# Ledger of designs, part 96: designed miniproteins, single chains, continued (4)

Each design is a single chain, and the fold is of that chain. pLDDT is the mean over its residues in the fold that is shown.

## One batch from the design tools (miniprotein)

Design m15321
Fold by ESMFold2-Fast:
Structure m15321 (fold): chain A 83 residues (1-83)
Amino acid sequence: MVRELLLKLVGLTIRLIGHLLEGDHEAAVETAREIVEVARELVKAGYDKEEVLEFLRSLARLAESHGALEAAEVLRRGVEELE
C-alpha cells in the first residue's frame, strides 16, 4: 500500500505543478484536495507523519508563490487536520 500511495502522490504533485504553471486555479484546488486525501492514507498506513506534513507545507508554499491561494489553503488545512 505505501509504495502505491507514494507513486500516486508523485503523480498528483507533477499534475499540481502543471496546473500552477498554467494558472488553472480550479484544477490546482481539485488536485490539492486529492493530495491531502493521499497524505491522509499514507499516515493511516504508517508512513512518517512529520515527513508527510513537511511535504504538504512545502506544496502550500509553492502554490502560494504561484498565486494559487485557494490550493495553498486546502494544503494548509490538510496539515492542520493531520497534526
Scores: mean pLDDT 88

Design m15322
Fold by ESMFold2-Fast:
Structure m15322 (fold): chain A 70 residues (1-70)
Amino acid sequence: MIDSITQGAPTLVKVTGSGFTSESDISALLNGEPLKIVHFSSTSVTFVVPKGKTGKLTVTVNGETAEYEL
């Protein structure tokens, strides 16, 4: 389950929660384009956002979806 989405730096987005079993259970799309995972744990995932890219970030974890505007 997703507990929070936080932008720690302009190029990094951190998702925190629980029940993260593998990176295949997690996806992040920025305007439909997949983002790269740079950190993965059972309670957090960090994605790289290319500088200059803005729009709707959609994060899905084990069927749960959250949106964040960049």
Scores: mean pLDDT 74

Design m15323
Fold by ESMFold2-Fast:
Structure m15323 (fold): chain A 90 residues (1-90)
Amino acid sequence: SSIRDVVITVLRGLARAARSSYRQTGNPVFRQVYDQLRDWISDVRRGRITPDQVISGLQDISSQLRDVDPDFSSLVDMYVNILQDFIDSS
């Protein structure tokens, strides 16, 4: 579905951002976030998680990272809003 493709595109974008942050900082939290986002891409492809579950998980990541990297947290919040708007408009 178009919703599934948008979710996967968002998760891929965030995974690349997490990998970039890990390369720049060496902070293991970004590697953990990268691995989690990669697992969710696989789970979405297999129909194991819903878009709503992805949104909830991304909100948890944003909350965890707010004090560690406010810019990354804001990027996650932006994509949560994009996904929510896409679901609500579909």
Scores: mean pLDDT 88

Design m15324
Fold by ESMFold2-Fast:
Formats: sequence, structure tokens, C-alpha cells
Structure m15324 (fold): chain A 113 residues (1-113)
Amino acid sequence: SNLQKILERVELDILMANAAILALRKVKETGDEKYRELAIQLLQQLIDRLKSDQKLTKDYPEIEKKVQQALSLVQQALQSVQNGDFESAIQQVEQAKKLLLDIKEKIEELIKK
């Protein structure tokens, strides 16, 4: 079903957000540019995924709104990384992750009905 497809996408989006947070924490700890480059790549991929997720959620307004909010936060996080503000980037990705977890719970509720 479309909801099962969206659920699987959101689960991977959460894993990708976690990977981005870890990479950002590593750039703060080590100053190693490889973690910065990894974080940028993960955030760019997550942005592309969330844009696709938004199209898939058009029939579910409450979920679509949360996807739009998560997308905005990940876009802000990418800008924060580009400005060297890794702390703001981590906070923005953590907020996006919280929205993705809320989306996951809502989709699981809808599938049970």
C-alpha cells in the first residue's frame, strides 16, 4: 500500500538523519573535513527524499505538513553546516528527526485501521 511505502521511506529517513547527526558531532570533535563532507551529502540526500515523501503524502494533510516542516529544518541544517554552525545544524536535524518519528507513529496508526 502507499502507507506501507511511506512508512519504509520514513524509517530510512530517520536512519539517515541519525547518520547526519553523528557525522556533525564528529566534525565538532575532530575538525576532520571528511565528516563535514559526509554530513553535507547525507543532508542533501535527505532533502531529496523528503521532497519525494511530500508528493507521496499529498492525500494525508497532517502527515504532509510534518514532512514539509522536516524538509524546512533539514534545509536550514544544510545552511548551518555551510556557515560552520555545527551546533545549530545538529539541533535542526534533531528537530527534523522528532517530526519524522511523529510521522512514523501516525502512519502506523493509519495502517492499523
Scores: mean pLDDT 91

Design m15325
Fold by ESMFold2-Fast:
Structure m15325 (fold): chain A 99 residues (1-99)
Amino acid sequence: SSDRAAQVAALLAVVADPSLSLEEKYRAVGTLAGLAGLDAIPPLRATLEASADEELKSRLGDLLGLAVLSLDPELAELMIKMGKLSENEKAGIEAGLAA
């Protein structure tokens, strides 16, 4: 739907915004993956690679990993239980699983 396309664009804008917190960006990535599934990966990758924010670019692998984990609920739940995720990563995964 047009609403879904608008939501995807808004979430990508959150990821690309250098004024927003890393926690907000992790939640946006998780939500985007839950909303768009595997179709989230190419536009997310393009947004991260096109960013002028070198800190965000250095986290490209982490953010893409969070999107993939949001698409695999069993792996995401296992990683949460094992304590291998930061609080920001956990929040992003939980948001994605809820979407």
Scores: mean pLDDT 74

Design m15326
Fold by ESMFold2-Fast:
Structure m15326 (fold): chain A 69 residues (1-69)
Amino acid sequence: MKAEELLKELKELGDKAVEKLVEALESDDPNIVKAAIEALKYLSSEAQAEVLEKVKDEEVRKQAIAALP
């Protein structure tokens, strides 16, 4: 999956994007993880907070937090 495709889908899902984004962040595919991290920059602050709250992997959560402004 391309980063652009994943980013587009996550933007269109709104609140539903939170769950899909969390799953993408925990993917075994580094391209998917990178796309999910980039998608966080384009979500609302409230949606960003929900994703961070739901991410179980500390390393992935750290990368997600680092991507936020």
Scores: mean pLDDT 72

Design m15327
Fold by ESMFold2-Fast:
Structure m15327 (fold): chain A 89 residues (1-89)
Amino acid sequence: ERSREALLKALELLRHFGLITDEEYERLVKDGDVEAMVRKLAEIFGVDEDIIRRGLELLDKYTREDRSPEVLAEEKEINAEIRKQKAAR
């Protein structure tokens, strides 16, 4: 539920920047499950689905006010991996 809300906000941002069409956005909002949204974000960002899932877990922890060193390290690792994967493509 919470992950779906975060994904929808991310997809709305991508629609605003023209990285996803209005038709694709509406389809994902109406009929898409969390897994379909994760796949779409991975395609648009040019990263593995695992990185998107890790990002969602990090956002869920932040919502619960979890700012432990492990959470901060995961954020840095996700950002580094995104840059690496995009540079490789």
Scores: mean pLDDT 71

Design m15328
Fold by ESMFold2-Fast:
Structure m15328 (fold): chain A 80 residues (1-80)
Amino acid sequence: MKITITLENGKVYEIDLSQSLEEIAEKINKFLKDEVGYTLDKDTALSIAEKLKNGSEEEIKELLEILLDSLGLKAKIEIK
C-alpha cells in the first residue's frame, strides 16, 4: 500500500507502508522538515507511522487530513 500526497504547489510525496516503522517515521519527518521546517520527536513520528501501517484506508486519510490541516497545507491524498 502506497500513500501519495500531492501539494497545491505540485510537489508529490510518496509513503510506502510496506517499509519499516522507522523508515516511514523518517519519511514523515523529512516531509515536515522540507515543507514546514519542523520535525516530530521520534516517539510521536513512530506512533503516526504505526497508525498509518495498521489503519484502514479511511483512518489513514483522516489522520493525514488532520496533520495537513494543522500545518496549513492544502493537499490531495491518494491511497493505492
Scores: mean pLDDT 82

Design m15329
Fold by ESMFold2-Fast:
Structure m15329 (fold): chain A 97 residues (1-97)
Amino acid sequence: GTEAERLAQRGVQLAVKAILKVAEARKAIEEGNYEKAKELVEKAKELVEEARRYTEEARRLREPGDELAERMVESAEGLIRQAEEEIEKLEKEIEEK
């Protein structure tokens, strides 16, 4: 694939890892382990920031007509938004308890 496709794929992979850390943090909250939940939320934030960097670089390098890179960038952006929204909800739950 193109460089843009490789970077976008990395963005998707990192965003998925962030969502998995969010799920782990939710489970930690359900188990009453707020210290672990805070640690997992911080790791999710780091993964989101890394995913964003790869996705932004992929968007910058994407050539007109690279439909695969475009779809992968859109997928990564969607997953990043999902992770950010879930992180915000988790931070509120942790702060309120």
Scores: mean pLDDT 88

Design m15330
Fold by ESMFold2-Fast:
Structure m15330 (fold): chain A 114 residues (1-114)
Amino acid sequence: SQARIRDLVERLSALSPREREAAYLLAHSDLSNRQIAELLGISVGTLSRLARRLGLPSVGELRRYLRALALLIREPDLSVAELAERSGLSQATAADIRAVYEEHRELIREALSF
């Protein structure tokens, strides 16, 4: 839903530096949850808690949402179908993400560029 995505974007702005590093790696890399945890010196459980605090049921879902947002930052003219295919989200969720991105472009760019 668009409300869930707005909540995610707002919560991204409140992340600690280490949590921001985790979000960046989830958005921009193909590293496993274990590999990200090892690189950052945290537990996989810490990543799971981060996903829950950001309003998502799993690290896998968080990764898909963050990837979709990162894709729109790089390629803002992506179709909903292409965004869904490349992020692993449903077309309905991809449409919601695109709608929220159009409303909050600068906030999303700031949250995911550092």
Scores: mean pLDDT 86

Design m15331
Fold by ESMFold2-Fast:
Structure m15331 (fold): chain A 87 residues (1-87)
Amino acid sequence: SEEEELRRAVRELAELIVEKYNKLTPFSKLTREQRLEALEEQILRDLERGNKVLIDFLKYLVRFGDKRLGEVAERILKLHGVELPEE
């Protein structure tokens, strides 16, 4: 289903962000799994609320992020029904 596809894309984004986050906060006492779960839940909540900051960030990742981040961000935006900004 579209909702299942959105959840999979959000999980993939969360995994990529947690991997990058671990490079910035290597001394965190939270496990990778705890950080992943917290970030995944936060992204899903922000999408449900229509959080403009998250939507703008995802649009930024499409244009300026790493190839993998950009592809995942684009997938989330399309599944959530957000139109990509025109060039």
Scores: mean pLDDT 74

Design m15332
Fold by ESMFold2-Fast:
Structure m15332 (fold): chain A 100 residues (1-100)
Amino acid sequence: AADAAVEANRLAAESFEKLGHPRQAELYRRLAETARRHGANLIVAALDPELREKTVELLQKAYGLPKEEAERIVDELVAQNRAAIAAGSDDLPVAGPPPT
């Protein structure tokens, strides 16, 4: 999940940079670094409705994707980040003695 989130956010950063949106590109670079360092938990918080809509529009322009496919990619990013959180990034399994 974290590797997929890092790669997806790197691709988003490159797309924003190519389109001349340095602020959005920097945001996605930070999200990629956060995913690398802390897992994917903070990426969901940064994907608000306005950022989602802008990301969809920029994917359409950068890659020539239809709106439905661009939305699918953004929803996949959200789903992957939510799945990483749901998989228990709050508690790393500590190898302890088996329960007696």
Scores: mean pLDDT 58

Design m15333
Fold by ESMFold2-Fast:
Structure m15333 (fold): chain A 95 residues (1-95)
Amino acid sequence: SELEADAEALEALAEAFRAAADGLATGPEQFEVHLDRAREEAARNRRYQEELLNALDYVEHTAQTDPDRAIEVARAAARGARVLAERLRALAEAA
């Protein structure tokens, strides 16, 4: 179903946000690789594309001025994407 496909995309995006946060904590090169992957995953999500790309832009901008805050924002985005994925899976199972 479309809900299951969206949930899988959000799960992949949550992992990419988590990896970006971990990368930023360990080194800028790893951060860029994971951020680019997250953008590709966001661009494939038709339902939440705008919101997800805006969140990634905010993480990138914040990383330039406050890396610690960028890590916190990326981790929060990962948690949010996971919660949304869980809700979409529950809706798909109920339908």
Scores: mean pLDDT 76

Design m15334
Fold by ESMFold2-Fast:
Structure m15334 (fold): chain A 99 residues (1-99)
Amino acid sequence: SEEDAEVLREAYRILLEAFKEAIDNINDPEKAVEILRKAYERLEELAKTKASPELQDSLQGLIELVRKAIEFVEKNKDDPEKAKEILQQLRDLAELALS
């Protein structure tokens, strides 16, 4: 539906903004994680308040993607280049979804 498309577009905008900001702060892994956690919370709120039953699985997939991104950044805190590479790939996927 039109409403579902708007909610999904908002979810991808949240992801894109978060990945871009996390990349800009990749040399401060605690800050990068904080940025991603805020996106996680925004996506959970979006899923609870605006998502139809049909959209729930898609939004839960995006929420899980952010959770895994947080874990990856935390695991690779001593290797910012590796963390940056994966975040750039996730950013590019979010940009493609918004096109």
Scores: mean pLDDT 87

Design m15335
Fold by ESMFold2-Fast:
Structure m15335 (fold): chain A 58 residues (1-58)
Amino acid sequence: GKANLTKRLRRLEALLGIVRQQLLSAQTARDQDTVRGLKQQLEEIEEKLKRLKEELQQ
Protein backbone atom coordinates (compact mmCIF):
# COMPACT_ATOMS: atom_id res chain seq x y z
CA GLY A 1 0.00 0.00 0.00
CA LYS A 2 0.87 3.72 -0.05
CA ALA A 3 2.30 3.61 3.51
CA ASN A 4 4.83 0.91 2.50
CA LEU A 5 5.91 2.99 -0.53
CA THR A 6 6.34 6.06 1.75
CA LYS A 7 8.55 4.08 4.19
CA ARG A 8 10.65 2.78 1.26
CA LEU A 9 10.95 6.34 -0.09
CA ARG A 10 12.18 7.65 3.30
CA ARG A 11 14.76 4.83 3.58
CA LEU A 12 16.11 5.53 0.06
CA GLU A 13 16.25 9.31 0.74
CA ALA A 14 18.26 8.60 3.93
CA LEU A 15 20.60 6.28 1.98
CA LEU A 16 20.99 8.94 -0.74
CA GLY A 17 22.14 11.46 1.91
CA ILE A 18 24.67 8.98 3.35
CA VAL A 19 26.11 8.13 -0.10
CA ARG A 20 26.32 11.84 -1.05
CA GLN A 21 28.29 12.51 2.15
CA GLN A 22 30.61 9.55 1.43
CA LEU A 23 31.11 10.84 -2.14
CA LEU A 24 32.10 14.31 -0.85
CA SER A 25 34.65 12.71 1.54
CA ALA A 26 36.07 10.49 -1.24
CA GLN A 27 36.33 13.49 -3.62
CA THR A 28 38.21 15.47 -0.92
CA ALA A 29 40.57 12.50 -0.42
CA ARG A 30 40.99 12.17 -4.24
CA ASP A 31 40.10 8.46 -4.04
CA GLN A 32 39.11 8.02 -7.70
CA ASP A 33 38.07 4.34 -7.39
CA THR A 34 35.76 5.07 -4.41
CA VAL A 35 34.36 8.17 -6.19
CA ARG A 36 33.53 6.05 -9.28
CA GLY A 37 31.76 3.38 -7.21
CA LEU A 38 29.81 5.93 -5.14
CA LYS A 39 28.70 7.83 -8.29
CA GLN A 40 27.32 4.57 -9.70
CA GLN A 41 25.56 3.83 -6.38
CA LEU A 42 24.04 7.37 -6.39
CA GLU A 43 22.66 6.86 -9.92
CA GLU A 44 21.07 3.53 -8.87
CA ILE A 45 19.47 5.10 -5.74
CA GLU A 46 18.19 8.14 -7.72
CA GLU A 47 16.62 5.83 -10.35
CA LYS A 48 14.89 3.79 -7.58
CA LEU A 49 13.63 7.03 -5.98
CA LYS A 50 12.27 8.25 -9.35
CA ARG A 51 10.36 4.97 -9.85
CA LEU A 52 8.92 5.07 -6.30
CA LYS A 53 7.83 8.73 -6.69
CA GLU A 54 6.08 7.83 -9.97
CA GLU A 55 4.32 4.92 -8.19
CA LEU A 56 3.19 7.25 -5.34
CA GLN A 57 1.70 9.71 -7.90
CA GLN A 58 -0.58 6.97 -9.32
Scores: mean pLDDT 83

Design m15336
Fold by ESMFold2-Fast:
Structure m15336 (fold): chain A 99 residues (1-99)
Amino acid sequence: MSRERFQARLDAAAYVLAAAMIFTVSKREAEKLYKEGKYDEAIKVAREGLEQVRRFLEKAREIAAKYPDDPEVQRDVAIGEEIVREMERFLKELEEKAK
């Protein structure tokens, strides 16, 4: 493995890990606010978290585009895409319950 490929794998994994952490923290905070009856604040936190998760996924995708044959980088992007889908679902559920 080249040094450049090794660094790309580390960077992609780091961006997806950051996305997972933002998802976990934002979901927890939004659920707490929702339980407190602060529905607009809960939706805002979830929406801001989703925007951050999407930004980290986009950074991982930039790396994956340079290494389309690397199965580890491609798996990390797939995990990041699942995190985005879960967060989109969570936000939609919050919006439906708040109205």
Scores: mean pLDDT 88

Design m15337
Fold by ESMFold2-Fast:
Structure m15337 (fold): chain A 61 residues (1-61)
Amino acid sequence: GKEELEELLKKIDKVKSAIENGEFTQETVDLIRELIEKGFPLSKAEVDALKKARTLKRAPL
């Protein structure tokens, strides 16, 4: 519904703010994953944030 769209837009804004401030948390990663799964068009910066957060786990190097 329209409420779901408004919720997604707020989540997108939160992700953008986190990326601009360089704050990557598991919550931010989870939000990005949810947006991708729902087919929302994410920017390259949002995708890069996902990759960056994944490297925090422990790179094989």
Scores: mean pLDDT 64

Design m15338
Fold by ESMFold2-Fast:
Structure m15338 (fold): chain A 57 residues (1-57)
Amino acid sequence: SLQQQRQQAQQQLSQSARLGQEGVELMKEDPEKGKKLLEQSRQQFQQTLQQLKQAES
């Protein structure tokens, strides 16, 4: 159902936000790892937005 799809997307967006926050914190201690987490967060966020757009079409 659309409700389940929206809930999954919201959960994925929350997860992306958490990865981004961890990446920012990690940049101070391990910039290589922090950068990788930020990139993963960015990719997941974009994928989730694209899926959400398709689900509402």
Scores: mean pLDDT 80

Design m15339
Fold by ESMFold2-Fast:
Formats: C-alpha cells, sequence, structure tokens
Structure m15339 (fold): chain A 95 residues (1-95)
C-alpha cells in the first residue's frame, strides 16, 4: 500500500511542513520547521527502524536518535503521529 500525507501549519509567521510517506514497507515522516528569524530545522523520522535525524540549517548541527518502540508503527498510527507532531511543533515554534 502506498500512502502520502502532506500537512502544513503556520503560526505567527512561522511555518511547519510535515510529509508522511508509506511505500514498499517503509514509513517515513519528514518535518521542515522555519521560525520567525528564517532559521530552518529539518527532521526525518523513519518509523520502520525507529531512527530519527534532525539538522539545523543555520548551525549545521545534526542530532540522531533511535527509539525502538517507534519501529513497526502502522500507517494509521504514523498518520496520527504526523498530525500530532504538526500541531505540537507549530506550538513549540511559537515559543
Amino acid sequence: MERELRLESEVDGKKLKVTLRAKDGKIVIKMEATNKDGRKITSELDLTTGKSKAVDEKTGETAEFEEPLLAGASVEEAEELARKLTESLAYLAAL
């Protein structure tokens, strides 16, 4: 089953884009957050492996994390997570 979901949120001039792609047994959530100062942070979460990676465009800093409990999530669970992340990150970007 192939599935793609794109979500966007904008709060106080800050933008968040979340893309969920489920294809060939892989489920990946990609997030791109831009704050009011134009600073961009891109994050990718692979729900098939539980691995995540975040990159700060301004500093070039990268952070990687692995959460085994996120591995093997269903497409429906991934869509719910993507929606919650879109709302939560928009709120955090407003801080």
Scores: mean pLDDT 71

Design m15340
Fold by ESMFold2-Fast:
Structure m15340 (fold): chain A 90 residues (1-90)
Amino acid sequence: VEEFLNSELMRQARAQALKLLEQGKYEEAEKLLLEAVEKWAKENNWSEKEILEAKAFVYEWMATQAAVLGDDETAERYRAKAEELRAKIE
């Protein structure tokens, strides 16, 4: 999972997502990042656990960016989504 998070694919996806987040397009940014997870998972034959871990990291990153932009309500919503996914890993 760490290899994916430090990949060029994820770096590019995060850069594009940041531009969308600055425009208030949270759902579009979320979709873009999750599509990057799905693409990497398919190409690297990831387990369900690895996919859930990567999605949890995406939501944690989204929560952090929302907080930086002053949208605390959206930040808490994404943090909750990340926690739900982490609960499914174990």
Scores: mean pLDDT 82

Design m15341
Fold by ESMFold2-Fast:
Parts: sequence; structure tokens; C-alpha cells
Structure m15341 (fold): chain A 78 residues (1-78)
Amino acid sequence: MRVILTITGLTREQAERLAARARELGAVAGIVEGKDTIVTISGLTLEQAEELAREARELGATAIVVEDGKVVLKLEAP
């Protein structure tokens, strides 16, 4: 199963911290900076992706979890 977590709206420091945590869990994480900072993480379990998605939302970001090409969770920034 392929699980992809995409997070938009973190600060650079928050994005780097979250990416580091994902890498410690054995995942691959990339950060793209533009008008918004976007973090894309692949290789997490669904439970790990949902946990990080909730943390990102608490930080004011939007998080989307895609499993096998289907959106399974979407948490929008408040």
C-alpha cells in the first residue's frame, strides 16, 4: 500500500521538524517552498500518516492523506 501525506501551510522550521520525524519512521519526505511551504511524505503507515496530519492541523496547516491514489483523510486548516 502507498500512503502519501501532503501538508500545506507550515513554517519552514515546522516543515523541517515534521520531515525529520517522518524520516525517523523510515519515510521519505520532501519540502517545497513557494508562497506556501508544502511537505510531501511517502512510506508512512496509514496510522502514522493520520497522526502527523492531525499534528499539522493543530499547527494551522492543511493535511491530505492519500492511500493507493484515493483521498482517505483531509484535515483543513481552521
Scores: mean pLDDT 82

Design m15342
Fold by ESMFold2-Fast:
Structure m15342 (fold): chain A 72 residues (1-72)
Amino acid sequence: EAAREAILREAVKYANRILDASDDEEWITEAVQRLADAVREALKIPDPEKALAFVQEEGDRILAEVEARVAA
């Protein structure tokens, strides 16, 4: 399943970036859970390119929110 593999690989990249962004367990747990929910939603999208774009958009949003909280 090329589409599923691509989505999961992209999710792992975002998970690593989130884990590297902060040592706050609550923020990291929340961000990782939101990423997991985004992956579940993406896997329901029939178009593989749109599914991957969805994970990237949500991952970028989640990461930006964690980085903004760290900067505040």
Scores: mean pLDDT 82

Design m15343
Fold by ESMFold2-Fast:
Formats: sequence, C-alpha cells, structure tokens
Structure m15343 (fold): chain A 84 residues (1-84)
Amino acid sequence: SMQWTEADKEKLLADIKKQLQELLAMIDSGKIDKTELLEQLEAEKARYEELGDSKRARIIQAIIDAVENGNVEKSAKEIVEEFL
C-alpha cells in the first residue's frame, strides 16, 4: 500500500475543509435545508452501520457534527484519519 506523505495529508485535509465550508455556505444561503440534510445523513449512517461499514459511518458522523456545530476543522481531521 502507498504511504501518505505529510504534504498529501495536508492537501486532503484542505480539500475536505473546503468541501465542508461549501456545504455550510449552501445551508446558510438556504440552498440546502439543514433539517432535511441531517435526516438524510442519519439514514445513510444507519445504512452503513447495518452493512458493517464502521469507517463510512464514522465519516458520515463527522459530516453531521460539522453541520450541527460548524466545527469544520475538527470534522475534517476526523474524516482524514478514516482515509489513513
């Protein structure tokens, strides 16, 4: 398996942070309904838990946390750890 360099990890972290920031901006602008999004994410998380895919379930939980509390930095770091 390929080893991730520190630069690769930093790039992935920056890319995930940008995607989460864009998602929050779409919620703030009313383009995405926050309540509907959270319901969809909780359902998707439950589906991955039923499939035994704990890694994807944890990624979805980190996205839920970012949507609920706005802590993009913490959620992005948690998502990066699941890819490593």
Scores: mean pLDDT 85

Design m15344
Fold by ESMFold2-Fast:
Structure m15344 (fold): chain A 99 residues (1-99)
Amino acid sequence: DKEKIEERLERFKEYLENYKNSTDEEEKAKYKEQARSSASGALRLALENRDEEAAKYILEFIRDQRKKYSSSNPELAKFLDEILKELEEELERYQNSPL
């Protein structure tokens, strides 16, 4: 479902900006979790539809966001590296065991 994936990725971007602009510890943690959930949800939608191209697109989208933040917000870039690792492992498991 391309439209739902795009919606999840747009929310993911919004949560990253909210994280960057927040000074509250609890709000930062909440936005991190919401960002992770949106990214994970997008990947799950792609995999449920057996759309490996969409799954790869999602990973590339997150890599682009990481690159964007790498110099301006190292903490956010580190968080994105963590998400990327988790999602890449999920995709690899799906490719090796699609059940």
Scores: mean pLDDT 83

Design m15345
Fold by ESMFold2-Fast:
Structure m15345 (fold): chain A 64 residues (1-64)
Amino acid sequence: GGAEAGRAAAEGDAEAARRAGLEAGKVDPSQGRSMSGSAALGAREAGHEEAAEAAFETYRQSPL
């Protein structure tokens, strides 16, 4: 879910952040997109650039 994506991104775990974002998107594509975007911003603010890119990639691939 989104909380898992945010936590993984904050911890700098790019792969876990990507997986959690994709799983959220399977339940609700719009929710998955929003949560992935938030995770990317949070990771960037925390200085975890790789995790931010992973979350942002999930955001880009999610339906609008």
Scores: mean pLDDT 62

Design m15346
Fold by ESMFold2-Fast:
Structure m15346 (fold): chain A 109 residues (1-109)
Amino acid sequence: GMKELIDEAVRLLKEGDYLGAAELIEKMLLSGATPEQVEELLRRAKEAGVDKGVIYALEAAILLTKKGRYDEAARVVREVLELLATGDPIKRVGATLRAIGVILDLELE
């Protein structure tokens, strides 16, 4: 169920398996995860001390799911987590900025 997917996503994020986390979170979002379920994932990610890029990507995904834009939510999370997966410090900063940019674009609509 969705709870088991959230538990596994948090585990993968804590281990730094960003590609595994991206695939699982994409599956959750494309399967119609509610905003409340994504908010639970965000809460647990914050408690786990994951990268800020992950936090902002999940915040962007919540805003997109509230608008019914599930494909865009899945794409944003995947793109941000793929940048984090590179281990490149500049791409890791870019991941955070990309997620913030999506949030700002949505707030300015």
Scores: mean pLDDT 88

Design m15347
Fold by ESMFold2-Fast:
Structure m15347 (fold): chain A 60 residues (1-60)
Amino acid sequence: MVDEEKQRLQDLGGSPQQVKQLGQLIDQASAALAAGDVERARQLVQQAQQLYQQVKQQGQ
């Protein structure tokens, strides 16, 4: 669920803009997966993971 990912990002010290960006990426990935576009979904999840990694680095 998008809400759990947003909470984790906030807990890591992510900015409101980063939390919104993560939510958008996850929403788009879910929509792509529902449409059967597995490649697009994988790409979006990868982008979300990169953002998550950057926030972790920022908070440390």
Scores: mean pLDDT 74

Design m15348
Fold by ESMFold2-Fast:
Structure m15348 (fold): chain A 80 residues (1-80)
Amino acid sequence: PVTPAALEEMKRIGPHLAAGYQATQNGDEEGVLDSIIAVARYMAEQGAGPAEFEEILEAAREAGLSEAGLERLEAVLAEL
């Protein structure tokens, strides 16, 4: 069963996840990057740290983000 806290989290990040999925289907790397950054910022607000950010960066690399996209993501994650 989904907790009430998880439902509120889905309401907050759901639009970003949906936008990221659609950007992936359309080959829009900037849209994918923006959605990942939005979710990462939300996770940082919830106490996520370097280990979780490393997982996000690896997932983005596996998803095929460009070197420039990965460098931008890494810079944002380093500031969180």
Scores: mean pLDDT 74

Design m15349
Fold by ESMFold2-Fast:
Structure m15349 (fold): chain A 80 residues (1-80)
Amino acid sequence: EELAPEEVPGALVVETGADGRRRALLFSNGDPEKVREALEKLRELGVDEVTLILGNGSGRTFPVTDEGIEEAVRFAEEAV
């Protein structure tokens, strides 16, 4: 499944695996505020983990938890 830009800006794919876990791919230009907003929305949608891909090609997978969101925001801050 693909999310509309109005639902989660930058999220292109959300899938539910056979294990019942929801995974998302999030593309971002590295704006930490937008990364936080997108991950909070993905958490509201029940997404369990996200692979964040920045405009410079750097990517990393984070759990969609309070700690994981803060780590993803820091990752984006380091790239900007």
Scores: mean pLDDT 72

Design m15350
Fold by ESMFold2-Fast:
Structure m15350 (fold): chain A 65 residues (1-65)
Amino acid sequence: EERKALDERFLKHYEQTDPELAEEARKLIEEAEKNGDYSGATSRLIGRVLRRIGDELEPVLLEKK
């Protein structure tokens, strides 16, 4: 499960930076494991969350401070 291992390492890194957002992504990974559809629709959701983290975190951090 190459994607799963990558996602876990990614979350572990971001968990220290964005614990709340990392928790959301972790839930998606748990669902992917439960459904066994990592390379399917679930993988798309994970990608969307990661993109949103980048888009939201960047402008929000700049706007907030």
Scores: mean pLDDT 59

Design m15351
Fold by ESMFold2-Fast:
Structure m15351 (fold): chain A 72 residues (1-72)
Amino acid sequence: MIVEKARKLYEEVKADLDEEEQKILEELLKDIEEAEKNPEDRKSALRLTGSALHIIGVKIQLELEKKRKELE
């Protein structure tokens, strides 16, 4: 499930995010969940989910790189 993949990525970096960042990503995850619940609008739901996952992935990568440099 797309929601499950997005949630897993979020959980992996959640400790590296501040409270505002966590809230933004949680809102995106909720939007993805609502989109997946509407099978009648599947094309729009898939497009929204793809965009949200891309944004989440980029943000997670940037935060992970920042934390990695702080630990090294």
Scores: mean pLDDT 66

Design m15352
Fold by ESMFold2-Fast:
Order: structure tokens, then sequence, then C-alpha cells
Structure m15352 (fold): chain A 76 residues (1-76)
């Protein structure tokens, strides 16, 4: 989990820099990497839950990250 948190912090820093630079392509690419990391983290956190429960959490993470990407693009 600590490894995932470190990667998340690095990607969030990159996302902030991309937004500040107005780099929409970098915002989209970094947001996709954050989404993949979020899905990985969700699966690790819920590894002892049912497959159906894990899928619901993954879907929620993806929906949340899609909203974050839209907000970041609007801010760039």
Amino acid sequence: MEELQRRADELLARLREAVAAGDAEAVRETSRELTELGVEAARELFKNASEEEQQKVVDQVRAHMEALEAAALAAA
C-alpha cells in the first residue's frame, strides 16, 4: 500500500504541474495513470471482498477519476 501511495503522490504532483502549464495532453495522460493506480489500489484494499464488490468499487473509482480528469482539463 505504501508503494501505491508514493506513486499516487508523484502522479498528483505531475498532474498539478500539467494543469499549471495548461498542457491538456499531459493532464489526460497523467489522469489515466492515476486511474490505473486507483483501480490497482481498490483491488488491493478489497482483495478479500467478493468479486462483485470489487467490481463495484473499481467502477466507482473509474467514475470518480473521470470527473477529476474533466475538472483538471477545465482548470488547465
Scores: mean pLDDT 80

Design m15353
Fold by ESMFold2-Fast:
Parts: structure tokens; C-alpha cells; sequence
Structure m15353 (fold): chain A 91 residues (1-91)
């Protein structure tokens, strides 16, 4: 079973990889969001103590951090952050 700490580390690593693919034009914003939701669901499956909302929040925070480090335009980060926040609130 995956611990909360391991889930956070996996979220950071995989969210960074996805954010990089988005920056390089390999995936669309819509595909990025879909893959981030898939990642959150995978983390829940691997850690039964983690709620879907908590997993989505971990992925959202990790993705926003990665996008800032990759110097993606602030306007794009805010748009993605709004979409991810909505997914967390609806979870």
C-alpha cells in the first residue's frame, strides 16, 4: 500500500512530467486535465486511506508548482488552477 508521503511524491513527479508534455505541445490542456484526474484516481486505488478529493488536491498543488517552475505563462496557470479547483470542490 502507498503512504500519503509516497502519494505526494508520486503526484509531484508525474504532474511535473505531464506539465512538461503540455509545455512542449505534446498534449492539450484538456488531455492534461484528463490525465491528472486519472493520476488522482490511481493514487486513491493505491492508497485506500486517501480520499478522491485529497488526491485531486495533491495533484492540483503539484501541477501548479511544476507549471511555475517550467515558467508556463501565469494566465495559463490560473486557467488550469481554476479548472482543477472546480474538480476538487466537486469531488
Amino acid sequence: AMSLEEAAEEAEKRSRELAKKYKEGEISKEELIDRLVELADELVARNPSLSRRQALQLVAVATVGAMKELEIPKEEIEELKAELTKLVEEA
Scores: mean pLDDT 84

Design m15354
Fold by ESMFold2-Fast:
Structure m15354 (fold): chain A 92 residues (1-92)
Amino acid sequence: MENIKGQLELHKKKVVEEYKKENPDAVIPPEEEFKPLIEEAARKIAEVAEKYLANPSKENEEEAKKKLEEIIKELEERVKALIEEATKAAKA
């Protein structure tokens, strides 16, 4: 999985941009706060890929795709939650 962290960083930027469009007053936390989320997602994706490569089949490919989609959705939700918490803290 070449440049997976880079792809996740780009995906995070898009999630942040879309969230800010819907919530113009949103406070975006520092980049370092997103680092653990990106690293955890990258680790989970690597684990899914490793399991698939150890036993490749059409069934395992579909299972891997579903798990990858779940990991990406979890990342999106965690990014949005972090922005929401930062915004609430700034207005408290």
Scores: mean pLDDT 82

